# Designed miniproteins, single chains: the designs that were tried, part 8

Each design is a single chain, and the fold is of that chain. pLDDT is the mean over its residues in the fold that is shown.

## One batch from the design tools (miniprotein)

Design m261
Fold by ESMFold2-Fast:
Structure m261 (fold): chain A 58 residues (1-58)
Amino acid sequence: SLEEWEEEIRKRLLEKGYPEKVARIAANVGVMYYRFKGLTKEEAEKVADEVAEKLLKG
């Protein structure tokens, strides 16, 4: 499901050292880009990584 995949992205971001709130928001944004922008899952995961970096660095 999309919910399971969002949770997988969140866990990967936590493993990379992002704070829980950052990982949660970034994973959600990635899944939204998949749903509404027609990105592939790989592209959506890259968006999640970029959002996490931007949120962490301000």
Scores: mean pLDDT 88

Design m262
Fold by ESMFold2-Fast:
Structure m262 (fold): chain A 91 residues (1-91)
Amino acid sequence: MKEAEEKRREAERVKQEIIDKGEAEAKKVLEWAREVADHLLKSAKEGSPRSQRAAELTADNTLALGKARAERIIAVAERKGEEAKAKIIAE
Protein backbone atom coordinates (compact mmCIF):
# COMPACT_ATOMS: atom_id res chain seq x y z
CA MET A 1 0.00 0.00 0.00
CA LYS A 2 2.72 2.57 0.90
CA GLU A 3 4.73 1.81 -2.31
CA ALA A 4 1.66 2.48 -4.51
CA GLU A 5 1.06 5.85 -2.78
CA GLU A 6 4.74 6.86 -3.16
CA LYS A 7 4.67 5.92 -6.88
CA ARG A 8 1.49 7.99 -7.44
CA ARG A 9 3.03 10.99 -5.62
CA GLU A 10 6.26 10.74 -7.69
CA ALA A 11 4.24 10.36 -10.93
CA GLU A 12 2.19 13.51 -10.14
CA ARG A 13 5.39 15.46 -9.32
CA VAL A 14 7.07 14.46 -12.61
CA LYS A 15 3.89 15.32 -14.55
CA GLN A 16 3.70 18.76 -12.88
CA GLU A 17 7.41 19.49 -13.59
CA ILE A 18 6.89 18.72 -17.31
CA ILE A 19 3.77 20.93 -17.43
CA ASP A 20 5.52 23.78 -15.55
CA LYS A 21 8.42 23.70 -18.06
CA GLY A 22 5.95 23.78 -20.96
CA GLU A 23 4.10 26.75 -19.43
CA ALA A 24 7.43 28.63 -18.99
CA GLU A 25 8.31 28.06 -22.69
CA ALA A 26 4.77 29.12 -23.74
CA LYS A 27 5.22 32.35 -21.73
CA LYS A 28 8.49 33.09 -23.60
CA VAL A 29 6.70 32.62 -26.95
CA LEU A 30 3.91 35.03 -25.89
CA GLU A 31 6.51 37.61 -24.71
CA TRP A 32 8.32 37.29 -28.08
CA ALA A 33 5.08 37.80 -30.04
CA ARG A 34 4.17 40.87 -27.94
CA GLU A 35 7.67 42.39 -28.41
CA VAL A 36 7.52 41.88 -32.21
CA ALA A 37 3.98 43.33 -32.38
CA ASP A 38 4.98 46.39 -30.29
CA HIS A 39 8.07 46.95 -32.49
CA LEU A 40 5.98 46.75 -35.71
CA LEU A 41 3.43 49.29 -34.38
CA LYS A 42 6.18 51.66 -33.13
CA SER A 43 8.10 51.49 -36.45
CA ALA A 44 4.92 52.40 -38.42
CA LYS A 45 3.99 55.41 -36.20
CA GLU A 46 5.58 57.99 -38.59
CA GLY A 47 4.36 56.25 -41.77
CA SER A 48 1.27 56.75 -43.94
CA PRO A 49 -2.19 55.67 -42.64
CA ARG A 50 -2.02 52.68 -45.03
CA SER A 51 1.41 51.70 -43.63
CA GLN A 52 0.08 52.01 -40.05
CA ARG A 53 -2.93 49.79 -40.93
CA ALA A 54 -0.63 47.18 -42.54
CA ALA A 55 1.51 47.17 -39.36
CA GLU A 56 -1.65 46.69 -37.21
CA LEU A 57 -2.71 43.67 -39.30
CA THR A 58 0.80 42.17 -39.14
CA ALA A 59 0.93 42.79 -35.36
CA ASP A 60 -2.49 41.10 -34.90
CA ASN A 61 -1.31 38.11 -36.99
CA THR A 62 1.94 37.90 -34.96
CA LEU A 63 -0.01 37.85 -31.66
CA ALA A 64 -2.40 35.18 -33.03
CA LEU A 65 0.55 33.04 -34.21
CA GLY A 66 2.27 33.41 -30.82
CA LYS A 67 -0.92 32.35 -29.01
CA ALA A 68 -1.33 29.29 -31.28
CA ARG A 69 2.32 28.27 -30.68
CA ALA A 70 1.97 28.75 -26.90
CA GLU A 71 -1.22 26.59 -26.85
CA ARG A 72 0.60 23.82 -28.80
CA ILE A 73 3.56 23.90 -26.38
CA ILE A 74 1.19 23.53 -23.40
CA ALA A 75 -0.76 20.70 -25.11
CA VAL A 76 2.49 18.80 -25.88
CA ALA A 77 3.70 19.29 -22.27
CA GLU A 78 0.36 18.01 -20.88
CA ARG A 79 0.54 14.91 -23.13
CA LYS A 80 4.20 14.21 -22.17
CA GLY A 81 3.30 14.72 -18.49
CA GLU A 82 0.46 12.17 -18.70
CA GLU A 83 2.74 9.70 -20.55
CA ALA A 84 5.48 10.09 -17.89
CA LYS A 85 2.89 9.63 -15.09
CA ALA A 86 1.43 6.50 -16.75
CA LYS A 87 4.94 5.02 -17.21
CA ILE A 88 5.87 5.51 -13.52
CA ILE A 89 2.54 3.99 -12.35
CA ALA A 90 2.91 1.02 -14.78
CA GLU A 91 6.38 0.16 -13.40
Scores: mean pLDDT 84

Design m263
Fold by ESMFold2-Fast:
Parts: sequence; C-alpha cells; structure tokens
Structure m263 (fold): chain A 61 residues (1-61)
Amino acid sequence: MTPAEAYLAAGKYAYERGDLETAAEHFKRAIEVDPNFEEAKQLLAEVYRKLGREEEAEKVA
C-alpha cells in the first residue's frame, strides 16, 4: 500500500466512526503525498461540508 493509500484508509476508518476531524487530517495527509488523489480530495470536501466548513470544502474540491 502506498503512503497515500494508507492515509486514505485511515481517514475512511475515522469517517465511518464519526471522527470527522481525524478523517480530515488523514485525507489532508493523503493529498500531501499525492496531490492528484481525487478520492481523498472528494472525501476531504465531504468531511468539511459535514463540519460546516463550506469555504474549505470548495477549495479542496
């Protein structure tokens, strides 16, 4: 598993548990490793929207 894939998996795990802040941190790390990781960008935008951080969601997506 690539480092980006590992961060994506950790983020999904946190997201499924309702830990949105932890999920956002893992998805940000996945994007730092792979800036073209569209799945991580989409999930980060979704997490930001759930947190009410619309401006940050728009910047990621």
Scores: mean pLDDT 80

Design m264
Fold by ESMFold2-Fast:
Structure m264 (fold): chain A 93 residues (1-93)
Amino acid sequence: MGELIRNVKDLSDEEIEKLYEETVKQLEARIAAETDPERRAFLREGLEWAKTLPNPVQRVAALEALYESGDDRQKAIASMIAGVIEAVAAELE
């Protein structure tokens, strides 16, 4: 469920923020390359939703899942939710 999440607890705040910035940049590049207006709209919606999450770890997990699964809206939503759950579980340990 994402290689990023497995090591997140060992990352500094600076590394987490850098990773968030890089993930946003990669997703924005994917959105810019998307030719289907409906898919582009849903990817942007997912990006904005991820930005509302309470901490950077959860935001990065959601964005990474959206980036990996952006070809299928239902799969992307499920993966984003799963990624956030895994990030929360990692923070509890």
Scores: mean pLDDT 69

Design m265
Fold by ESMFold2-Fast:
Structure m265 (fold): chain A 63 residues (1-63)
Amino acid sequence: SAEEVAALIAEAARAYEAGDYDRAVELLTQAGVPREEARRALESGDVERVERLGVRGYLDRVA
């Protein structure tokens, strides 16, 4: 659901801020973000890119 996806993204952001990149990637993948895109964005520090590439579009469609 949109609520579940939003919760996963919020948890991923908290994991990233805590320095737990593996958990952040896992949570983004559960939210529907491709694993390679999630990993690359977090390694580069460009989390906004992940939203632009699909997560925001997914949320808009199911909200």
Scores: mean pLDDT 67

Design m266
Fold by ESMFold2-Fast:
Structure m266 (fold): chain A 57 residues (1-57)
Amino acid sequence: EEDLKIVEEASRYAAEQYRADLAANPRTFASPAERGDGYLPAIKLANEKIKELEKKK
C-alpha cells in the first residue's frame, strides 16, 4: 500500500520532469527517435525517486 504510493509519486515526478525538459529543449520535439530512447532515463529517474521517498519514510 505505502510502496504503491511511493511508486505512483515517483512516476508522476519523472513524467513531469521529462515534460519540463521537453518544454525547455525545443530540439527534443523535432527528434521523435530520441523520445523512445529517452524513456530509459525517465525510468532511471523514477527508480532513484523511489529510493529517495523510501528513505524519507
Scores: mean pLDDT 61

Design m267
Fold by ESMFold2-Fast:
Parts: structure tokens; sequence; C-alpha cells
Structure m267 (fold): chain A 60 residues (1-60)
């Protein structure tokens, strides 16, 4: 659930970069952070907050 939300956030960030809506330099650290949290098996609340924060911070 939370992991799926984080993976969806990564996809949306990558799409935004490809569409020129967000600079790669702004989105890439957030994508890497989400990937690291998923790989580590972070708590669902942490994954959800990180995913929502990344999308909201970049106005996506």
Amino acid sequence: DAEERAREAIRRLEEAIAAGKVAREFAEPMIRGLEALIARGADPAVLTAAAEGALEGLAL
C-alpha cells in the first residue's frame, strides 16, 4: 500500500521531468530518497509522508 504509493510518486516525478514540468536536479534527490526508503523497508507512515511531500513540494 504505502510502498505502491511511493512507487507511484516516483513514476509521477519521472513523468514530470520528461514533460519538462520539473527540473531533474529538483526531482532526482526526492526520487533517490523514495527509492532508498523502499529498499530499506521504511514504515508505511514514513513512506506515505515522503511520497506526498515530494509531489506536493514540486506542485505535482
Scores: mean pLDDT 80

Design m268
Fold by ESMFold2-Fast:
Structure m268 (fold): chain A 73 residues (1-73)
Amino acid sequence: MTSESIAKLGDRLEKEGKTKAAAKAYKIAGDEAFKNGDYQKAIEYYEKALSLDPDDEEAKKNLDKAKQKLKQQ
């Protein structure tokens, strides 16, 4: 499953009103993008996850890491 496929799952869950499940899907999409070295997409997906679940400390931490990696490129 690609980061884009997981993000599309998040889009479907959000459309169904499953906000927490959608936030988790976007966070997983961010993790997959980060793992693949796509720090720009990782930032986008983590920000989307945090827009739905602003108290997710792990997503905040991973967003900061992705921003640090992007500055190195």
Scores: mean pLDDT 84

Design m269
Fold by ESMFold2-Fast:
Structure m269 (fold): chain A 61 residues (1-61)
Amino acid sequence: MSLAEKMRELYEKALENPEKLEEYVEEVRRLLLSAGHSEEGAEIAARIFKKEVLEELKKRE
C-alpha cells in the first residue's frame, strides 16, 4: 500500500472514530518519518491532517 493510500485510510478512520484522532495523528507522523521525511516535515503534515479532520467533523456537526 502506498503512503498516500495509508494516509487516506487514516483520514477516513479519524472521521469515523474522532475519539482516537490523536492516535491517527501520531500514525501519520510515524508513516512520514518512515518514508524519509524530516521530523519538521512530518510534524507539519500531522498538524495539517489534524486540522483537516477537525474542519471536516465541524462541517458534519
Scores: mean pLDDT 82

Design m270
Fold by ESMFold2-Fast:
Structure m270 (fold): chain A 106 residues (1-106)
Amino acid sequence: SDVVEALRLLAEQILKGGGEFDLEDAGIRTEPDGTTTLYNPANRVAARVEGGGLPELFRRIAELLRKAGLDELAELADELARMFEGGASAEELLELARRILEAIEK
């Protein structure tokens, strides 16, 4: 799944950075018009939103994961959206990244 591979890359980048990460290295691109896109490691579009930044992007990702029957990953994507909206510590992001990789590798 393009979305699952993109989440794996993001989680790996968060882990590598100890809860801090570069958006571009994680496959996230933001445009001046407010468009935010998540790319998978093969540079295919996994998800895109026209506004609302990272919170809206990860809510869209959660919708796509639920449609695919990946409910556990969808809940983790919703949790990422809440963290980006409310502000999360590096430690909280690091723990969520571990949970995402565990859910993917089950």
Scores: mean pLDDT 87

Design m271
Fold by ESMFold2-Fast:
Structure m271 (fold): chain A 70 residues (1-70)
Amino acid sequence: DPRVEVGRLLGEAIRAYEAGDLEAARRYGEKAVEMAKTVGAEELARKAVEAILAGDLETAQRLGVQVVLS
């Protein structure tokens, strides 16, 4: 299911951010957004990536769950 894979990619982006690897966080986030386009969850995935890059990982995790449930 592409929604589950979007959630996995957002989780990888969060882990990369926590490790200080902002380039990896951006790459995983971009992959998540591209995959989310195929299931109509692009806006939700973009908001999750913005939350990750802002350091709001709780909001990012909640939005990732919303993608999986959409």
Scores: mean pLDDT 85

Design m273
Fold by ESMFold2-Fast:
Structure m273 (fold): chain A 73 residues (1-73)
Amino acid sequence: MMERLQREVEASLHVMAGTIARKQKDYAEAGEHYEKAAELLEGEEREELLRLAAEEYEKAGDLEKAKELREKA
């Protein structure tokens, strides 16, 4: 399915961007990228990315966003 392959590629790009942002200590940007990747995926991978996004938002000081994402995981 073409749409599934495209979503997997887009998710991978967001994971890479999030990892780069995290290494630069841009935690809000890292959280946003992991959240976008989670929106494109399903199941266990989605849950893991939502938890990673929550962790990065918490480091950015956005405790409400972090709480929201943990509830979605």
Scores: mean pLDDT 82

Design m274
Fold by ESMFold2-Fast:
Structure m274 (fold): chain A 74 residues (1-74)
Amino acid sequence: MPSEQVQAAILAAARAVGQPVDVRVTPDTLTLTAVTPSGVEVTVTVPADASPQDVADAARKALREAEERARKEE
């Protein structure tokens, strides 16, 4: 994948969740990992051909689900 697409995906996800995001790229998938201010780790896996916008939307959804899960585990 072009480095520009990977960087755009990182920036889009970080902007969506408000936290720095690590992106791991394979031929088939992109894996995004972020940690919220509450210490909750969020991991999202999307297809490697996903647009930065699709990545941002997936990251927001995973963040909300992870935060809800963390509240229920208390």
Scores: mean pLDDT 71

Design m275
Fold by ESMFold2-Fast:
Structure m275 (fold): chain A 110 residues (1-110)
Amino acid sequence: AEKDAKRLEQRFLEKGYSPELAETAKLMVRLSAPTMKLYTEDLEKAKKILEERLKENPDNPYIWYGLGVIYEQLGEKDKAIEYFNKAYELAKDTDPELAEEIQKRIEEIK
């Protein structure tokens, strides 16, 4: 998980994205880690933070991806897939590596 989070953060920074967006990507990787367990209240807090960030930057595929991960953890599979599809639409033209990761995640949920 930490290795994947750092890899994603480095990839984000290498593409010239802001450190704040790289931190958002790192949080999303940690939320999807198999060893990370969150209570419902922590998921709701993370969801609220990402929804606020989405209002400020609706074109950021990492925020859509993070919300998809949260909905998956809440057991809302259909909603998770919808948010992952939105993340993919935004990433496919701007970040092909992220788009590939999103597609793999969608396939794992199906």
Scores: mean pLDDT 69

Design m276
Fold by ESMFold2-Fast:
Structure m276 (fold): chain A 94 residues (1-94)
Amino acid sequence: AVELAKKAGELAMKAGVLASKSGKESVPLGIAAAIRGMGAVFQAEVLKDARGAGEDAVSAGEVAVEAGKLGGNEEAIKLGEEAVELGKKAIELA
């Protein structure tokens, strides 16, 4: 569960960073997703909180998907969707 939550957070962070580089309108949401994804990684890695990390990774992934749509970045959308899926699985296994 903790390793899945960490991976979900890492994917959300990467998706947010990609979205933030895709257009002016995607920058605020892309940055927000990257920061929250980083927080999910911290919760999983340092706090060993698989549920909290999974919940933050889901939220970060959803924001990254919206940022990716604004910037027209299909890779950011895909990574954000994968982060949501893995985050949900981490919550179920926690």
Scores: mean pLDDT 83

Design m277
Fold by ESMFold2-Fast:
Structure m277 (fold): chain A 63 residues (1-63)
Amino acid sequence: MLSNEESQVLAQAARDVAAGADPEKVREQAIERLKSLGVPEERAKELADTAVRLGELIAADKA
């Protein structure tokens, strides 16, 4: 189950990528923030990858 803080990190990552931010940089920042919240590294990577992919799909739909 995601905390409100974890959900906010992921929502922000998706928004940043959808707005044209560098997906690799956003992914890196999201992983660091999730780890600071106590999320294990493997889970942080999985969640960050999902959020970045969602942002890319939103950006593609606007093109």
Scores: mean pLDDT 81

Design m278
Fold by ESMFold2-Fast:
Structure m278 (fold): chain A 61 residues (1-61)
Amino acid sequence: MEERRELALEQAIEVAKRMYEAGFSKEEIVKNVRDLLERLGFSPEETEEIVKKAMEEVEKL
């Protein structure tokens, strides 16, 4: 179900960007995004892939 993963990635990027602008550390952002994805039922492999992509977007800011 590709659509759920795309939606989760968009949400992860938005959460990560908002936390970065609010002054949270990279470690806090990663933890919050990881916890969110795990609660949504994503596998550890899927969670790490989405976290990596979200943090790449934050690093471009």
Scores: mean pLDDT 80

Design m279
Fold by ESMFold2-Fast:
Parts: sequence; structure tokens; C-alpha cells
Structure m279 (fold): chain A 60 residues (1-60)
Amino acid sequence: MDREINRALAEMLVAIGKLLASKGKKEEAIDYYRRALELARQSGDEETAKWIEEELEKLK
């Protein structure tokens, strides 16, 4: 059950990161993506984790 909550939270943090990146707040976007990545890994959501890793590479 904790996996479902962690996945939902990861998706929410990704959405916030995307919004911050679109506003040019790159450093804040990276922080939210890093937090989302840990939650995605904990929930076993490999697809979301891979996507976040690719977005982090684009921002650095």
C-alpha cells in the first residue's frame, strides 16, 4: 500500500518540477526531480525513474 502512495507522490513532485522548469527555475526543478526519483525507485516505478533521470540530464 505504501508503494501506491509513493508513486502518487512521485508523480506530483514530477508535475511541480515540470512547472518550475517551464518558469526557468532550474535549481528548484532539479530538487523536486531528485525527490521524485527516490520515491519512484522506492515504489518500483522504473518507467518514471528512467524518465526523471533523463530530465535531470537535460537540466544539467
Scores: mean pLDDT 80

Design m280
Fold by ESMFold2-Fast:
Structure m280 (fold): chain A 70 residues (1-70)
Amino acid sequence: SHMEKEKLRKELEELRERLLKLIAEGASREEILRVLEELKKVADELDTPEAVSIYTAESLLVIGWELDQE
């Protein structure tokens, strides 16, 4: 339903904000990957091109972040 999609979109936005904050604050790899996994689950449940694009962008951001680690 429309209400269920709105709730999932809000959850997706909150997970994006959490992921970016964790990366900026230098959180552990394990914490960052857990949030990315939760973001993927919400994006998969939404099953929209917009949600897939968001997950893809955040996944690439995390890959870039991992490559910059010592």
Scores: mean pLDDT 83

Design m281
Fold by ESMFold2-Fast:
Structure m281 (fold): chain A 98 residues (1-98)
Amino acid sequence: TEELTKLINEGIKLFNEKKYEEAIKKYEEALKLAKELNSDFIPLILKNIGEALEKLKKYEEAIKYYQEALELYQKANDEESVKELQAKIEKLKKELES
């Protein structure tokens, strides 16, 4: 999946350059390809989209992507990623209630 890793890395580069909307577009391209490949990178890509949306203050959308990633990490028994995403979701829910 050379093309998949390339798209993910391009998205990360754009995110680090604070080009969050462009990063999301690259991650969405990566997500489409990852789904076609039934890739284990799907929850990582969903999390990365959520982080970019969080930087854009699109908290409701970020929570949605974090919840999708959380469900996939729960199925994979990745307890560390589950705890991280639960903490992110709770933080953003508090921001929305403030």
Scores: mean pLDDT 90

Design m282
Fold by ESMFold2-Fast:
Structure m282 (fold): chain A 57 residues (1-57)
Amino acid sequence: HLEEGERAYRAGRLEEAARHFRRASRTSPEAQARLGEVLAELGRDDEARAVWAAREA
């Protein structure tokens, strides 16, 4: 899912990228960081902040 998210991000499909990173974030801290970045680019800053705050215990 991380690779699929990166592909979607590069293609400008930010919502699809966020979906893939969200799935991968359950097992990958890197995907969680990417999710926050994509949400911020989508203008969902509150959601991005929540993801960044939840990254790592």
Scores: mean pLDDT 75

Design m283
Fold by ESMFold2-Fast:
Structure m283 (fold): chain A 67 residues (1-67)
Amino acid sequence: KEAQLEALEKAAIRMYAEGVPEEEVRRTILFLGRQWGISEEDALRAVERGIELAKKLGPEGALKYAS
């Protein structure tokens, strides 16, 4: 569960840093979360945290963090 939540957060960071629109990032992470058996609430927290981190780090820093 913890590893899956971290993977969702890193996926959100990477997608946002690569220029994917926020709503598309949210839809994609929620879809992946459902496939992995993660609750919608946990997946939403992961995607919002990821997007916020990506905004704070900037594109280069976000991609490095998500690697």
Scores: mean pLDDT 81

Design m284
Fold by ESMFold2-Fast:
Structure m284 (fold): chain A 55 residues (1-55)
Amino acid sequence: MEEIKKVGKKAGELLLEGKTEEAQKLVEDYYKKTKDAEKGVEASIIALQEATEKI
């Protein structure tokens, strides 16, 4: 949970800074490391939630 949350939050912060490519790469790298679709999806959801909450 902690690792997924950290990756998602960092990706969301990068999205808010306009660093979309860096945010996408972070999520993709995490997905490749875990090789777990559920963890990858969870990280993506957290990133989107972080970005939308700051609109």
Scores: mean pLDDT 71

Design m285
Fold by ESMFold2-Fast:
Structure m285 (fold): chain A 101 residues (1-101)
Amino acid sequence: APPLALEAVPEVGEEVLAMISPEQRKAIEELVEWAKERGLSERAIEWIRVYSILMAAAHAAGDEASLAAVLSGLRAMLAELGLSPELIDEIVARLRELLAA
């Protein structure tokens, strides 16, 4: 990704945040804390948070195409940030569990 895209985490609008449940918000913060405990970079943690919110919002909207696109974008971004395929798969599995709640 261009350096500017890695330096500027997208702002999530309040309207998007309003689309996700309090339980999903809590689960996203639990995922973020797990990532911090695993020693992930601040950039990786910020991107995980943003993409988790976008995935939860797309799921709440019933937008399967946007959900798939956001998931693909998350995988690509985490790979660009140097995360292992195994760690990326673990993050995605945790996100899928979060969406099922």
Scores: mean pLDDT 74

Design m286
Fold by ESMFold2-Fast:
Structure m286 (fold): chain A 88 residues (1-88)
Amino acid sequence: ALSPEARAEIEALLRKAQEAVDAGDYEAAAEHLRKAGEIARAAGDEELADDLYSLSDRLEELAKSGKPEPIDTEVIRVSISVFLSVLK
């Protein structure tokens, strides 16, 4: 189980990722999610780590495309919101 400290750090990174998505900075958002995944893995939550890495990979693909569709951005926003809700 995640410690309160690890949970707070992951939550802070998820909020930074959401802010980066809102700013159109998908590369920065991917980096924040990758760091969150590393913290989750170090804390022993392999499932959360894998989910966060998958979302980071998707954001890296969007960053490389340069022109994401609105539906892609919405799916990512919803995914981040879900992670934030389960970390409560």
Scores: mean pLDDT 79

Design m287
Fold by ESMFold2-Fast:
Structure m287 (fold): chain A 56 residues (1-56)
Amino acid sequence: SAAVPSPAELAEAARTVAEVTGFSEEDVLELAATPAGGVLVAQMAAQARALREALE
């Protein structure tokens, strides 16, 4: 898959990050719109999903 996440992947990742961090989805999507923020948000979502799986 591509190194740069798609807009749909960023939207899903932003929801996951907002749920874990307590920030609004709007604030997380604003971060994701920055040049580096999209990759960061995708990485944070992947880590959050891995942590949830480990805690199950």
Scores: mean pLDDT 76

Design m288
Fold by ESMFold2-Fast:
Structure m288 (fold): chain A 58 residues (1-58)
Amino acid sequence: ADEAAREARAGEVEEKTLAEHFGLDYEQLTPEQLAEVRKRFHEEGLKLNDAAEAERAA
């Protein structure tokens, strides 16, 4: 039960952070929009991490 609560909280924080990162209002987001934003961020996150590492290496 407590582990589920911790994971739920982590997911909520992640969703809020994703919404804020894309300039979206977390309170106005639907679960469907959150799922799409999460998917897009994962794709962009991999590219951003690669670009950030390349820039930091230089």
Scores: mean pLDDT 63

Design m289
Fold by ESMFold2-Fast:
Structure m289 (fold): chain A 73 residues (1-73)
Amino acid sequence: SAAEEQRRDEELLRELEREVEELVRRGDERYRRFEARIAEMLARYNRTLDPEERRLMLLEALAGERARELAAA
């Protein structure tokens, strides 16, 4: 149902928020490069009407940044 989808979206967004906050707390050079991509991704997210597409965009962007961060560490 739409209510169940909304609850899942809220849960995912809270998890993504925590992960982004951890990256921000690092305050290193990797995060600076990441900022521009996050800003671009959020701009696209705000233009996306389909909730499922919005979730996939956020998850994909975050997974990509995590992979890059782990490779750089």
Scores: mean pLDDT 61

Design m290
Fold by ESMFold2-Fast:
Structure m290 (fold): chain A 83 residues (1-83)
Amino acid sequence: MAAEVERLRQRIEALEKLAEALKSNKPIDEIYKALTEYMRALGLPEEAARELVKAIEDDPSMRNAVAKAFEKAIENLRARLAA
């Protein structure tokens, strides 16, 4: 079970970096880099990162909405670690 706990912690860390990059108005290329790190932590293809980056480029106000969604995901993952 230690491997599952570490995987969840890595996922939380990657999401926290993403939320901070979005809230700090970092350039889109830094957001894309943080997203690819998150996808790598999940073992997922980077294609999902491209779609999300495009959505933020098309509507910059999406940065706050996406950041809030990631913060909610972080809280859900922390609850799973506490259980």
Scores: mean pLDDT 75

Design m291
Fold by ESMFold2-Fast:
Structure m291 (fold): chain A 68 residues (1-68)
Amino acid sequence: EKKERVEEIKRAGGEVLAARADKELAKKKAEEAKKKFPEAGKYFEEVLEAETGDEGYELLEKAVEEFK
């Protein structure tokens, strides 16, 4: 159950990261993710603020460890 939820959080974060080139879409994806996973709201905000894709992916991996 929790393991599946962590994978869903990681997937939602990945969608926010993938949408970063479109700020409005990325912000919308982050808001939807925060509503579905309020425990990971800060994580989605940090992914949205990532300056590079590499930094965003590192945040993704680090957050998965925190929610495990």
Scores: mean pLDDT 70

Design m292
Fold by ESMFold2-Fast:
Structure m292 (fold): chain A 94 residues (1-94)
Amino acid sequence: MTLEEAKEYLEKGIEYLKKGDVEKAIEYFKKALEIAEKLLPTASEEEREELEELLEKLVTELSKIDTPEAKELRKRAFELNTEIGVERLREAVL
């Protein structure tokens, strides 16, 4: 599992969503999120920045889908992205 694979799944999810294939879009967004969740605990500062960008895009795209599964995935992505942001703010505020 790599950050590049997570980005590829995100792009595939966006492509399927644009085609109206909501079920496949959710499947690919879920795969991207699961990779991000596994990478975050061991991520470098540079990788955390890329993960934050990936998670922000996931939240945005999932917010376009009105299903219970998409809502849960969006919540997970938002919470993970918020955790990264809070750690950055702690370092910036002394």
Scores: mean pLDDT 80

Design m293
Fold by ESMFold2-Fast:
Structure m293 (fold): chain A 58 residues (1-58)
Amino acid sequence: KLSKEQKERIKKLAKRISKLLNLPEEDVLRTLESEIKTQEEIDELEKELEKLEEYLKS
């Protein structure tokens, strides 16, 4: 079971992905909550998303 802090980070990641892919935040959040079970998975997703966002801003 994920902590409150981990759930908050997943929620922020869902918002970022929703904006990037133009998908409903609710659907993205549900998918992430289903797939992500560890802190390491949260950290990896955050890093990949940061790289993608930086690339798109360039």
Scores: mean pLDDT 80

Design m294
Fold by ESMFold2-Fast:
Order: C-alpha cells, then sequence, then structure tokens
Structure m294 (fold): chain A 83 residues (1-83)
C-alpha cells in the first residue's frame, strides 16, 4: 500500500507540474489515465500509460520519474524498457 500510495502521489505531482507548465496535452492525458488506472487497481494498464507518457515526453528527468513510479508499482521490467 505505501509503495502504491507513493506511486499515486508521484504521478499526481508530475501531472500537476505538466498542467502548470502547459505541457503536451497527450502527455497530460496519458499521466491522467495512468493515475486513474492505479486508483482502480489496474497496475498493468497503468504501466502501459506510463510507458506511453515516457515515450511522448523524451525529457530525461520526466522519464526517470516515470521509471521510478513503475518500480514502485512492481513493474521493473517496464521501467528498464523506458530508460
Amino acid sequence: QIERDAAILAVAVLLSVERSNKGDPELIESLRKALDAINAGNVDEAAEYLKKAAEISDDPETRRLIARVLELLGKKEVAEEIK
């Protein structure tokens, strides 16, 4: 639970930062869908949206944070794919 709660907080913060900076709408939508999937308990679906968000952003720091969220969700293999 603590790791999932940390993942939820991290995605919510990243989503808030992207919205505040008027980031890519597709990146914002992917992060929002990832957050919805985590809250619904659909970790596999969340991992797919997080992977898509990392592919859209192409910002090394954003990708690093997304990889960390994937690790917190237990998706280490997916996290390695986006690095």
Scores: mean pLDDT 80

Design m295
Fold by ESMFold2-Fast:
Structure m295 (fold): chain A 63 residues (1-63)
Amino acid sequence: MTLSEEELKEGAEALVELSKLLGASEEDARQIAEKKLEMALKGDKKAEENLKNARDLRPLFLS
């Protein structure tokens, strides 16, 4: 999977929202999302997949 930088950022935003729903604080949620975004930008395919999945799931937990 190849996501654009913009799509990776969308995934990071979705991951913040998902992490908060799972009980993470705003600070912890931001740290988790930022770490995954940095890993994905460095070419970590698992981090990219995590961000893609968060983005794809966003409509399910924001509805």
Scores: mean pLDDT 78

Design m296
Fold by ESMFold2-Fast:
Structure m296 (fold): chain A 70 residues (1-70)
Amino acid sequence: ADELLEEAERLREKAREYERKAEELRERAKKEKDEEKRKKLELEAEFLEGMAALLRGMAAFLERKAKELG
């Protein structure tokens, strides 16, 4: 049970890293004057936000399984 909770926490930590990077990219996009470069930064941020959401979903799944076992 503890191993699943530890893995869930690692996934949540990785999700926070992706969310932080996405926020940084969105902040850079707001300062970008070139439309093409801005769109690229926004797309990269959206991708990282999607990855973070996936990792959070996996963590929630592992937390549910740990509860079922304990």
Scores: mean pLDDT 86

Design m297
Fold by ESMFold2-Fast:
Structure m297 (fold): chain A 94 residues (1-94)
Amino acid sequence: MDSVFSQIDNFVSMVRNRSSRSDIIQQIFQITNQMRQLSPDDVRQVIDYIVQQFPDMDQSMVQQAFDNVDRGDIDSASNTVSQGMMDYADRIDS
């Protein structure tokens, strides 16, 4: 868990420092890979942490991620979170 939170903190820092899109994509890939190793309960905690870091995140997407976790579909939950992180990075870059 702590390593995933650290990777999310790194993502936040990279977006705020206007890191390259390729570096941001690699960071999202790292977070997603770590999420796939977690239990559904741990993935829920990761999503809660991401929402705390990005309060302006699309609430319908957040709900879809939680719904996927509740079904045990960690791959779909991870993909939804990855899309939300990309959308956040794109908004900051504009």
Scores: mean pLDDT 79

Design m298
Fold by ESMFold2-Fast:
Structure m298 (fold): chain A 82 residues (1-82)
Amino acid sequence: SIEKAKEALIKGIREAAEYIKKGDVDGAKEALQKHVYKGVHGLDEDLAEKISLGGVKALELLLEGKSVEEAIEEALKIIEEA
């Protein structure tokens, strides 16, 4: 479901943020991709693409030093508005 995908994305963003705090950008990318992959299982291709784009946006914001809350908000906006 889309709700399950959003939950997985939020978990991925939070886990990625912890890796970024440790200076592990590759670990952050892997954590986010892992959660996104699980979250998009059984979704339509278009919806899976939106979830993936939300994840990319969240990672960019975290790397720019934005808060986890802001990264989550912007990622969910992409999913809900697109």
Scores: mean pLDDT 80

